Designed miniproteins, single chains, continued (2). Designs and how they scored, part 17

Each design is a single chain, and the fold is of that chain. pLDDT is the mean over its residues in the fold that is shown.

## One batch from the design tools (miniprotein)

Design m4565
Fold by ESMFold2-Fast:
Structure m4565 (fold): chain A 94 residues (1-94)
Amino acid sequence: DEEKVKKLIKEIEELTEKVIANPDDELLQSLAVSYLIQLLESKNEEVAEKALESLRRIAPYLSRQTLEDARALAETLKDEERRREALRILEEAL
């Protein structure tokens, strides 16, 4: 469903901007990271790529604790390439 994908992409973009605008909101960061990493399990490549792009954009704004928690969650990803890229993004921000 193209409309569902478009809506999800827009939600990812809005979430990305909200995290960047609120760098001290650790709860928002934690929820956003959990959501984005879950989206990396998507069978839709466009959704997964957008989630990965969002993760890269927000990573510099994440607290050290959020980055460590995100890294542990990313290690559970089933797709080896997406797991590798997510871990690279998070480790570069540490």
Scores: mean pLDDT 86

Design m4566
Fold by ESMFold2-Fast:
Structure m4566 (fold): chain A 65 residues (1-65)
Amino acid sequence: MLNREASIALAKDVFISMGLPEEVAEKLAQEIVDRLMKEKGSETVEGNDVVKSAEKAAREYLEKQ
């Protein structure tokens, strides 16, 4: 399980690897991690859930380009 800071770093890396600008990646990473933690009612999340949510968010962002 990952805390908020580690989860944001992981999500940001996924966004950057998928071609998102760094500033966009950082903002979206915070948004998806905060959403996951709120939905789960937990201060920690599974790395696999972070990766899947980041990949989905990145794909949705890229479809708008």
Scores: mean pLDDT 82

Design m4567
Fold by ESMFold2-Fast:
Structure m4567 (fold): chain A 98 residues (1-98)
Amino acid sequence: SAQEEANRAKRRELLLEKAEELAREIIEKDPSLKEIVERLLELARSDDDRVALLALGTLQAMLLEDREALEELLEEARRLDTPEAREIARLIEEYLER
């Protein structure tokens, strides 16, 4: 329905605003993460809501330096196993190997 599409668009706008805020804070704290963070921000723009939420969650866990949350998100990305989810998994693995 038109109302469900409008509600989804509003949720996506709020998700992207939060992802951009998290990305900025991570890069300010550690500029060496810029490439990983910019790729996650692009994935937060995915048409797949599950991919967008995984990207947002990954950015949040990176800002908090929450290794356990990152490991759980890595497992979720591996279970989803879409091309975009596999890219999120690779970005998490790259971060964890630092």
Scores: mean pLDDT 88

Design m4568
Fold by ESMFold2-Fast:
Structure m4568 (fold): chain A 107 residues (1-107)
Amino acid sequence: SREAAREAAEGIRKVGAEVSEELAQKNLEEARKLIEEARRLVEKGTEEDYKKALEKIEEALKNLEKAREYAREVETGDPERGKKILAEVEELEKEAEEVREEGEKRL
């Protein structure tokens, strides 16, 4: 029936959202670690440390792009949860950009 098909589709979306949330959180955690390490490198203040910081920020931004994609999948099954994860991605993207700008200024 149309009702059973809707319930099955809703169940699939919910399971997909839960898996996507776990993957989003994993990518967010990795991005946070990379941003923190990049900040510590910028604080050390050598040209080599700035170059390493920029490489870590590039990797962090790639993890944030993946987190954003997974957050959009979460939003499909749980709009409020997906939006909260997207807001966290945007905040970390701002932090990554600030570290990148500081590192680039020091080169």
Scores: mean pLDDT 85

Design m4569
Fold by ESMFold2-Fast:
Structure m4569 (fold): chain A 63 residues (1-63)
Amino acid sequence: SVSEELFLIVARRAFADDVEKAREALEAFKRDPEAAMQRIKEEGKKVPDGAKVDPRLMELRLD
């Protein structure tokens, strides 16, 4: 089972500075959590060390 907080952490890291992509990922997570998490982890591997996280991503929640 994928936790929402873990998903948001990975999404913020994968889509730093792109809140629209993070929102799309959150919608995908709502439909299929496992597939969405897998996709986000793949994107996260491309994010360089020290990449900044857009604080607005914290406002994107399932609630």
Scores: mean pLDDT 61

Design m4570
Fold by ESMFold2-Fast:
Structure m4570 (fold): chain A 76 residues (1-76)
Amino acid sequence: SMEEEVRKAKEEYRKKMIEAASRQARAAGEAIKTRFESKDEKVSEEAWKKAAEEMDKADKEAEEAKKRYEELEKKL
């Protein structure tokens, strides 16, 4: 039913938010680690760029899950 789809979408959105927070913390941590361990500024910059891309990807996945939940809830 639509009600079951809404409940599942809400649960998925919650999971994606928690997952995004975890992924963002991990990506930032790895970039910080590389900055302190690297003797090459360029390597540090590339690591931060990679981290920024991962954080952006995580945000987008959470946003997509939110949109799906909101769209399904609106159809009730």
Scores: mean pLDDT 85

Design m4571
Fold by ESMFold2-Fast:
Structure m4571 (fold): chain A 87 residues (1-87)
Amino acid sequence: GPTAEEVRARGRELKEAAEKYLKEGVITEEQAKKALAAADELLTAPTAREGLAAAYEALGMEAAARYLRGELSEEELEALRALAEAA
């Protein structure tokens, strides 16, 4: 499994991606807030497992659920998938 250092690296990548995509208007402020919260979990979590689980739930499962409900555009889902892959 990933180390704590690897999880922190993913957290940094996710934070940078969220800030970039928010600035470019690719994601909403609420999506960016969730991505940044997930990144913070990866950066501050006491274990790699707990950080990854929180990030996965915040980005992967929620984005997929919203897309299936028609609450999220295809472009917004793709941006969130990119953020989830960075985590």
Scores: mean pLDDT 71

Design m4572
Fold by ESMFold2-Fast:
Order: structure tokens, then C-alpha cells, then sequence
Structure m4572 (fold): chain A 67 residues (1-67)
């Protein structure tokens, strides 16, 4: 659903902003977990949309882990 995609997109934007602004590491870790959980849910509902967003999720997770 477009709404589920929009929800994950919003979380990805929030995570990207938190990483850029060097927010609290606990906050970043929580956002990574939320994004990963949402991606799993989306992959069950809309696998094609999940695969389109997966590279962005993996990139942001790697950036968060590198902090």
C-alpha cells in the first residue's frame, strides 16, 4: 500500500536526518530497528516496493553502524 511505503519513507528520512545531525546514538539505534521492522512488514505486503527501498535501508544502517 502507498500509505505503508510513505510510512517507511518518513522513517527513512527521520533516520537520515538523525545520522546527519549526529543525534543520540540510542535514538539512531531505535530508528534503525523501527526501519528494519517496517521493511520486513512491507516485504510481506508489497515485496516489489520493499525491494525498491531495501538499498536505502541498508545504506542508512551501514552509516549508523559506522558512527
Amino acid sequence: MAEEVAGLEALLAELEEAIRNKADPRRIAQLVAAVELRLVGLSLEDPAAAEELRPRVERLRAEAEAL
Scores: mean pLDDT 82

Design m4573
Fold by ESMFold2-Fast:
Structure m4573 (fold): chain A 82 residues (1-82)
Amino acid sequence: MLEEIRKLLERQLGKEAADEIVSLIEKDAPPEEIFDRLLELGVRNARIFELIIKYYKEKGKITDEEAKELLDRFNARLDALE
């Protein structure tokens, strides 16, 4: 899971930014903080957000309901962006 996230981040952001985001995930930063950072960096690939949420669910950090709410909120934000 985390390796797949790293690969996608490297493709979108390059190695330095990917390492920063992966470090935030490994430090158990809130998913919303990570998503805000990704949006600031110009990431719009829904698959990256989905994989991060799935990773947090795998670690028992969030529920299925919390994951759906996060995805719905960020999909709405993505639709509002240029």
Scores: mean pLDDT 78

Design m4574
Fold by ESMFold2-Fast:
Structure m4574 (fold): chain A 83 residues (1-83)
Amino acid sequence: EEAKRKAEIEKKIEENKKKFDEAFKKWQEKNFNPWATVNYMLANDVPEEEILEIIDKYLNPEEKEIAREMIESYEEIKSIKAL
């Protein structure tokens, strides 16, 4: 039963990721803002690796450091609230 539950959760994550990618692309075409985009991705539990790809593509090195710190802070706050 646990194996079935894990597979179901994994499938839901994959479906949500696909829907997010479609919504994100439409949003980018209308209102591109790298900082707002990163916040939107964090709020939708997008994997850190994908957020870092956007950061690397659109932000300068100083902005990347700030964005990385924001990601770390967000994950820490989320972890504390889950306790």
Scores: mean pLDDT 67

Design m4575
Fold by ESMFold2-Fast:
Structure m4575 (fold): chain A 67 residues (1-67)
Amino acid sequence: TEELRKFLEEMVKQGILSEDGAQEFLKDPEKGAQRAEETLKLAERIGVPEENVEALREMAEKLKEAS
């Protein structure tokens, strides 16, 4: 969706996601959602800053909605 595309572009601007990663997530949101969920679990386990955890959580949720 346009909403998902805009969100992923913002993540790239913030340095959270690569341009290639954003394009992959747009092409396959279902697989992207799985990968984002795995990354979120790992980030929480290793103590990534809360702002980055929150961004990953929002990304996973939007990808699930687009699936």
Scores: mean pLDDT 75

Design m4576
Fold by ESMFold2-Fast:
Structure m4576 (fold): chain A 70 residues (1-70)
Amino acid sequence: SVTDKVQEVINNGGSLNQVLNVILQNLSLDDFLEFMDRLLDKINANPNASYSEVMDLIIETVKEIEEKRS
């Protein structure tokens, strides 16, 4: 799954750029744009989130997009 690929990149110390590129390469453009909208809403709701907490929000949001398509 895309969620599993994202988790592997994060576990290997991948950058935010690498994480987002994996998502972009494995989702349609429409699904990627919906992912970005949902992620930005979560970040705006959590303005004091740490880098680690932002990574958790990315994983959560990718999982939501995959579940919507199942």
Scores: mean pLDDT 85

Design m4577
Fold by ESMFold2-Fast:
Structure m4577 (fold): chain A 82 residues (1-82)
Amino acid sequence: MDEKLAELAEKAYSKLTPEQRKKLEELMEKVKEALEKGDYKKAEEYTIKAVEVIASAIEDKEEREWLEKKLTELIKEQFAKS
């Protein structure tokens, strides 16, 4: 795995506000429900929305956009193989 991507994602997650954490938890619950129903398209959609919430915790615009792009690419690749 890209070490820089993992470090940036961990840093973003640690900076989440209580409101962002609640929104992330709601999206993660929806991902779990979609996976349990076999709705991989909905699971992908909610996972991408969760990435947007995590990325929103990054103050640097370039780092935020890079993280969002890289995580979205990985998510789409993972779900495409299902």
Scores: mean pLDDT 79

Design m4578
Fold by ESMFold2-Fast:
Structure m4578 (fold): chain A 100 residues (1-100)
Amino acid sequence: PITRDPISGAPVAYDAETNEMELSPASAAVLAAAGAPPRTSITPAEFFQLLVDYILKHGLVPEDPSIVDLRSLPALQAALGTDRITVGDLFQWLLKQMYG
């Protein structure tokens, strides 16, 4: 089985028994930048939760907490093509990438 990488949209291996997807280099780089321990696979739900937790604690613009500063997450910045995005737009994009 295969699924889609949440950052690049590329096909990655998916294990339906464990609900884990193989981490692409782009997704692994995003998790590393977010301070997650090194790993080769992750569930989509855990990936989403780790990224959301990092953004809400460390990735928000202090002057406008509705806006995410993507410069601390270069792989995500490259995937979105912008250095700033609203929290709502980012979460909608992530949900579409992982579940849409």
Scores: mean pLDDT 78

Design m4579
Fold by ESMFold2-Fast:
Structure m4579 (fold): chain A 98 residues (1-98)
Amino acid sequence: MEEIRRKVAEIIKDYLEGKMTKEEFRKRLLELGASQEEADEFIKAVDEYKKRLEELRKQGEASSSREDTIRLTAEALIVVGDLVDKEFELVQKILERK
């Protein structure tokens, strides 16, 4: 489990840093044992994560109030949690086939 999770984290990092294309991201997930359908669903989840964090960043730039900072921090934690849940589902499905 820990090995696969580390590899998935490295792939996500490279994709988010722009060092990896969507096609390369899919290929790496398939090499780990994901199906094409599971890889596509997970890439969609990572793209949604990136979009939601960018929206929160823009809101943070527009407001400096303490209340907005707390709200944006809580929303960011939910966004991270949603991605962690999707990563866990993917890793479990990969392990079930090995």
Scores: mean pLDDT 80

Design m4580
Fold by ESMFold2-Fast:
Structure m4580 (fold): chain A 66 residues (1-66)
Amino acid sequence: SAELRQVALQHTKEMVRLIGEMTDVEILRRQGKISEAEAQARLAQLEAERAALQAQTDAQLAALRA
């Protein structure tokens, strides 16, 4: 349905943004521009945001299928 498609597209846009931010952190870490501890803290926060987004989207899709 169009509604399911919009939820999927919004999820994909947010997920791509988070993956981009995680990639930037990895690049900065590899270049030695940030500490290992700072990189780990930032990646942990972004991973938590990614997990929360996935759970939210899964719940929304389940509700729309009911």
Scores: mean pLDDT 87

Design m4581
Fold by ESMFold2-Fast:
Structure m4581 (fold): chain A 97 residues (1-97)
Amino acid sequence: MLTEEQQKLIEEKNEELVAEGKAELAATPEEEREAVLRRVLLRNSYELGYFIGKNSDKEVVEELKEELRKAKAESSPPAQELGDALIKGIEEGEKEK
């Protein structure tokens, strides 16, 4: 289980990444927003995963990766790409421990 402090840090990191993505989308022409949104979501998923992998307990990381793999298997292709980016981020962040 994530501690309250770990959960708060993850939520703060997610809010930071969401704010950055919203600013990028606001500067993007409407015709390009779908492509930019996909790029932002993939980047932010990886960065959030890296943060989680680096800062969370090994047992929590393994449970989360397993849940993400299961969710990915039942998801649409775009959601599978986000799941892959998040899992890759977690695995690379865990190596930095």
Scores: mean pLDDT 77

Design m4582
Fold by ESMFold2-Fast:
Structure m4582 (fold): chain A 81 residues (1-81)
Amino acid sequence: SLEQAAADARAALTPEIVDGAVKDAESGTREGQLGAMGMAVVAAFAGLRDETARIYRALANSAEKQGDPDAPRLRARAEAL
């Protein structure tokens, strides 16, 4: 079920995995950014609001430093959580 899938995702998203996603977002690499974005989607699906916000905040910070046109959208996403 979708509820069971969300519960399984929540159990799998340990603090270490979330910390890894934040570091990937902060790396400024394309691979790190894509990995962090994927992890943010999984965290949101799992109902982990604080973890999702933390990952999007790291993505927004990195995008802003790089002049990425997606930076305002990522910032708004982080602030909405």
Scores: mean pLDDT 85

Design m4583
Fold by ESMFold2-Fast:
Structure m4583 (fold): chain A 80 residues (1-80)
Amino acid sequence: MAMSDEELELLLLGLTGGDEREAYRAKIAAGMGREEIERELRRNLARLLVRGLGRALGWDEEEVRELEREIIERAEKAVA
């Protein structure tokens, strides 16, 4: 279940900061598998979403980290 080239480009464009986008592009150019890039991006997006939502709702850092852990565990179990 690999994402398309277009979907990957959209995710890279969604990243804030040129340094992060360049790092992922460099990994792809160096031969890092698309599945590995996709998995790393999904984890990073989940972290950003949980942290962004937590800040918007006024959650403390401990609540954000606990939810982040739960989401990652559920995502890993869902693909197993």
Scores: mean pLDDT 65

Design m4584
Fold by ESMFold2-Fast:
Structure m4584 (fold): chain A 92 residues (1-92)
Amino acid sequence: VPRMFRPSPELQAILRSIGFTRDVLTEGELLYLIDKYLLDQGLARLDKGEGVFDISSSTLGKLLEVDEINLLDREKIIQLLIDKGLITEVPS
């Protein structure tokens, strides 16, 4: 069974802004939706390659307290979201 996560109210508000209305999602769904949100905000760093975003001016950047993320660093992003209390893992 894939790992399931529950987003915090703050992250849920971001996800709802891009049409996601469920209370629980997989790691893959979470990373896909963050990618979609950041692309929709125009924050992609094309000069640094795919998956790199400047989030310093975004609501997500304020919540994570970081200026840049690489979504290809999947494990690091998931751990950062957990450490900042933006997601909690749902027991299997």
Scores: mean pLDDT 83

Design m4585
Fold by ESMFold2-Fast:
Structure m4585 (fold): chain A 97 residues (1-97)
Amino acid sequence: SALEEALKLIEEAEKTTDPEEQVKLLQKVAELAKQLSGDDALKLADAVVRLAEKQTDPRVLEAALEVLMTLLKTSSDVARAVGRTLRVLGLLEDARL
């Protein structure tokens, strides 16, 4: 399933320390995110936020934000998806300091 593929790519992103590789993996996740809706979209959003909380590179945080913005369009819980997006934006602003 698209969710299983996306979660596997997030696990690969967690295992690498190369920001450029993490960005490429998250770009693939963003494409898969276009196929997800409802509960699957929320599960992927939770995994992306968890990954983002471990990151300090602005490029990786921007790629994570792009995944969340894609999921926001298909999420059944728009308010919860917005909360996740705002959390990653806060991490990105901190990383730019």
Scores: mean pLDDT 80

Design m4586
Fold by ESMFold2-Fast:
Structure m4586 (fold): chain A 88 residues (1-88)
Amino acid sequence: SAVETLVNVLVDAVEKLYEYFKKHPDISKEEREKLAKKLVDDFLKQAKEAGMSREDIIKALEAGLEKAEELGDEEMVKVLKEKIEELK
């Protein structure tokens, strides 16, 4: 389904951004948070344009949060938690 595809897009993007940070360890916490926020904002735009419901968007963000927590990406965890609370 389109919803399942977009959930996987977000989870994959969260993982790829973390791999980018591993290759660039000198990136500041502030810049990491900025990049995490941009990734989430870009995803939200794509999800809304695809006609995802608020509930499906929250589900996708929660899947992204699980991946960010698994990876230990503290800045991504913060951004995703804040966005989930804004949408509830």
Scores: mean pLDDT 87

Design m4587
Fold by ESMFold2-Fast:
Structure m4587 (fold): chain A 71 residues (1-71)
Amino acid sequence: SSLDEQISESLRGSSEKFRELSKKYRELGDEELAKKYEELADINEKAAKEKTLEAEIKATLETMKLSVELL
C-alpha cells in the first residue's frame, strides 16, 4: 500500500541519516555516540525491511530515547 511505502521510505531515510551521524561522531573521536547512531541506523533499516507497525513504533521510541539522552 502507499502507506507501507511511505513508512518504509521514511525509515530508510532515517537509517541513512543515522549512518552519516555515526561516521561524523566516529571521526570526531566520540565512539560512544557513534555506536548509538549505528544502532539506530540498524533498527531503522530493519524496520524498513519488515514494514510493520510494531517495527516502526520500536524505531520511533528508540530515536526519541536517544534524543532525551542527548540533554
Scores: mean pLDDT 79

Design m4588
Fold by ESMFold2-Fast:
Structure m4588 (fold): chain A 74 residues (1-74)
Amino acid sequence: MPIKKYQVKVTVLDADGNVIYESEAVTDSPEGAIEAIKDALKAAGLAYEDAEIDGRSEVVGDTVILDVTARPKR
């Protein structure tokens, strides 16, 4: 069955591992999911190129649930 929806949860950590920003977004495309991640990084004051990004995904029906954690590169 085709994927129709992406639920993106983004957690941004500082260099010490503290949560400094969280966001959730719902989008209908993988591109929208990537933009949600970039928007969260920008809001947290972290440049995309300076970010280490780890994610996990789960598929529930027609929805991809993405849990993304971003932190500064060391």
Scores: mean pLDDT 79

Design m4589
Fold by ESMFold2-Fast:
Structure m4589 (fold): chain A 64 residues (1-64)
Amino acid sequence: EELRKKAEELEKKADEYFQKGADLNRQGVATGDAALQAEGIRYFKKSMEYRKEAEKLRKEVEEL
């Protein structure tokens, strides 16, 4: 029950962080700001971490 809710929350966080990463990367490219591009990469990294945690929790809950 709780693990399923946590997996759903992590999936939402992964999507939000991916969206923010994409926005920051686009702004960095448009402005030539390498720091914004690096920040976008950090958001992408966090998004991938959240996806992995969510996948692990889903496997633990449903044993699929």
Scores: mean pLDDT 80

Design m4590
Fold by ESMFold2-Fast:
Structure m4590 (fold): chain A 68 residues (1-68)
Amino acid sequence: GAAEEAARRLVAENGGVVSAQTLGEFVTRTYGVPLGAAINGAGAFGKDGLVDLEGAVELLRRAEERWG
């Protein structure tokens, strides 16, 4: 799905993991939510602010549930 495609692109561009900030920026651009709220959601799945592919997919699906 769209969330999985976006997650794959972001993770590939960042060498296998993606920062909570990068995911938050994507969510902010897609749903128009404040960056702080988007980053806080992303941080729930990451250690030291980094998220792998599975975590990125879950975060983007959660964002669709909350704001889509």
Scores: mean pLDDT 72

Design m4591
Fold by ESMFold2-Fast:
Structure m4591 (fold): chain A 87 residues (1-87)
Amino acid sequence: SMEEIRKEIEEILKKVYEIAEELEKLGALEEAKKLRLEAEILEGMVRIVVGVEKITGEDLIDLYKKLLERAKELLEEAEKKLEEVKK
């Protein structure tokens, strides 16, 4: 369902923010800042999609799935940056 996909995106973004905080603690301030900005942009996109769904009543599941894939990509990028900084 759209609600389940939305919750999964929210859980993934929470993990991204946790990694950004860890990067900041390790002194990777620019990497943390970029990651937070990308997460904030994705949160904004989710809010827009929720607004469109509320106004139109359209089935936007394919759009939510694309946002989920982007969230997963962002998490993979975050995990990779964290590994690189820990070396």
Scores: mean pLDDT 86

Design m4592
Fold by ESMFold2-Fast:
Structure m4592 (fold): chain A 78 residues (1-78)
Amino acid sequence: SPEELIKKAEEVGKKALERSRANVERAIQDGRITPELAEGLLRRDEEEINKLVEKAKEYARQGKFDEAEKLIKQLEEM
């Protein structure tokens, strides 16, 4: 159903954001990036993830399930 696919997009997006934050924190701890650079990278990831989540939800509402599932897969691979 559209509702289940919307819920999946939101859950997958949340997990992608959690991975982005964990990766950034690890990179700071490892001395690979500065906190200032990390803030910019995290912001870009958050903007991209949120855009993909909203687009997937919109495709689901329109009955474009294949397009929605493709974006959800992209989020899972982030």
Scores: mean pLDDT 88

Design m4593
Fold by ESMFold2-Fast:
Structure m4593 (fold): chain A 72 residues (1-72)
Amino acid sequence: SHAAAGAAAGGALGARAGGAEKGYEMSMQPFLDGGTEASAAGARAGAEAAREEGVEKSYQGLDQAATAAANA
């Protein structure tokens, strides 16, 4: 769904900016283990690990978008 996609994108950004440590670890896992399956699993695990924060940030983003729309 679009909400889940937004949360995943927010989680990825959070991993880079605020959750860099966890995102970096999850990114390294596929490289160490090698393989596309491990890469997909690592990306998913990283997204889910940051997902709760990403979901909350997604709600903040929606609130900001609604405010911008109201001011247009």
Scores: mean pLDDT 52

Design m4594
Fold by ESMFold2-Fast:
Structure m4594 (fold): chain A 65 residues (1-65)
Amino acid sequence: MEEAIEKVLKFVEELKESGFIESYEVKDGEVHVTLNVDDEILRNLTKIALGAEGVIAGIKVHVYD
């Protein structure tokens, strides 16, 4: 759903503003995010947060690093 994707993208933009995300794109209704996090623990927490947001919204979120 378009509205659900918008909610996920707003969360992604907030994380990008905080310096945790290098870039993101939407393909076939799925969100692809590239992380910009050097710390392993913070990276894993960011992946968990993005995955949880995707599940809640019903949108597939792919996280790369």
Scores: mean pLDDT 81

Design m4595
Fold by ESMFold2-Fast:
Structure m4595 (fold): chain A 85 residues (1-85)
Amino acid sequence: GLKTKIISMLEIAINILKEFGSTPSEQTAITELEELLNSVKSISDPAVAAKSALSGLENLLSKFSNNPVISTILSSLISELQKLL
């Protein structure tokens, strides 16, 4: 279902950042993405979960806009999630 795909995409993004991210900013982004993932998992309505995930990712992109690694990963994830909505 939609919620399962969103959870999977968030988990993939977290794993990419964990593998390639080594800076304090990247570690903060990982923590905030894990918090977003837990929030999305707690939402029963798949459409509400999807909108929450998208809004959370857009907020994170704004916060980390100056980090090319984080911003590239988040931009790609937002683009893929928008195709599902």
Scores: mean pLDDT 84

Design m4596
Fold by ESMFold2-Fast:
Structure m4596 (fold): chain A 73 residues (1-73)
Amino acid sequence: DPQEVIDALEKGYKDALEKGDYLTAGYYLLALGRTYFSTLKDYDKASEYFKEGEELLRKAGVSDGMVNSFLGM
């Protein structure tokens, strides 16, 4: 069930934010974007999750090249 995957990823994102782990939180947002893109075919939500995840990872000090490499995989 795709909803179980989404619920688990959203929980992981919130748990990471509560711990101040913005790097892990950013990766959970990218995983949510991939799930919406590939499984649900919800491209608008996928785009917003990718945008927010990239911005959060950039603020956490991850380079644009590393973010683009992760998104391309």
Scores: mean pLDDT 79

Design m4597
Fold by ESMFold2-Fast:
Structure m4597 (fold): chain A 67 residues (1-67)
Amino acid sequence: SSLEQQLQRTQVLRLMHEIALDTDEWMAERLADTNPELAAALRARAEATREQIAELDRRISQLEQQV
């Protein structure tokens, strides 16, 4: 793929991860009192997703420097 296409696809992937992160954080807050074990699991998944977003942000920055 061209660098421009690679940049666009990486930006879309980042957006998808942001939506997943927001959903997990929202569900964890709602479930904190009724299902604290599931809430903790969702928070752990959200933390993993934040790390993935940080990696994608680094990749986007590198691609932007090349286009």
Scores: mean pLDDT 88

Design m4598
Fold by ESMFold2-Fast:
Parts: sequence; C-alpha cells; structure tokens
Structure m4598 (fold): chain A 72 residues (1-72)
Amino acid sequence: SKLEEVIKMLENAIKGLEEDPSLVIVRNLIHELKKIDPELAEEIEKFVEESNGDVEKTLEFLKKKLKELKEK
C-alpha cells in the first residue's frame, strides 16, 4: 500500500540521519515523497524551512510523523 511505502521511506531516512545527520538525506526524502504523498512532503519541506535547516529538529519531526502513521 502507499502507506506502507511512506512508512518504509521515513524509516530509511530516519536511520540514514542517525548515521549521518545530513540535509541531503532530508532533501532526497522530500523529493521521493512528492511522488507518493505530496502533502506530507510539503509539511516536511515547510518544517525544514521554518527550523532553518536544523537536522536534529527535523529528525525528531520525522520520528513523530512515523509514529503517527504507524498508529493509523
């Protein structure tokens, strides 16, 4: 399902960020999410802009979104 695909993408991005805290991983996640869940992609992109590219805050935001999706 599209939901399972989105969950896997978020899990992979979170793991990547924990190993290498790079905005490149976040940018790649946003690009791929735009094809499957453009609303979530836009929400993440907006958060990155508002946090001025804070990788640690973005990682926590992605963990929160992953938890919310798994509870649905």
Scores: mean pLDDT 85

Design m4599
Fold by ESMFold2-Fast:
Structure m4599 (fold): chain A 95 residues (1-95)
Amino acid sequence: SSETLEKAKELLLEIEELAREAEKAYLEDKDDKKAEELVEKALELLKELAKLRPELSETIEKIIKEIKEEKDVGKKVLLVGSWVGLLRMRLTVEE
């Protein structure tokens, strides 16, 4: 469980970086296409996180579905950032 928690935290750091880059692409660079590509990369890493942490799989699947069904790129970026924050909190309460 310690090794899987470390791997999950590393994956989440990568997802957090992609979420931050997507926000920058959308808000600062005004590049909707780049923001959407970065969101899609974050969703692929979320699928890997779900495989590594099966107890989070239902939650992660709902997150991925919500983001995929969203049509507005800015809202996709916001949803990724918000859910990544909640997943970070969830992993930090494991003792």
Scores: mean pLDDT 86

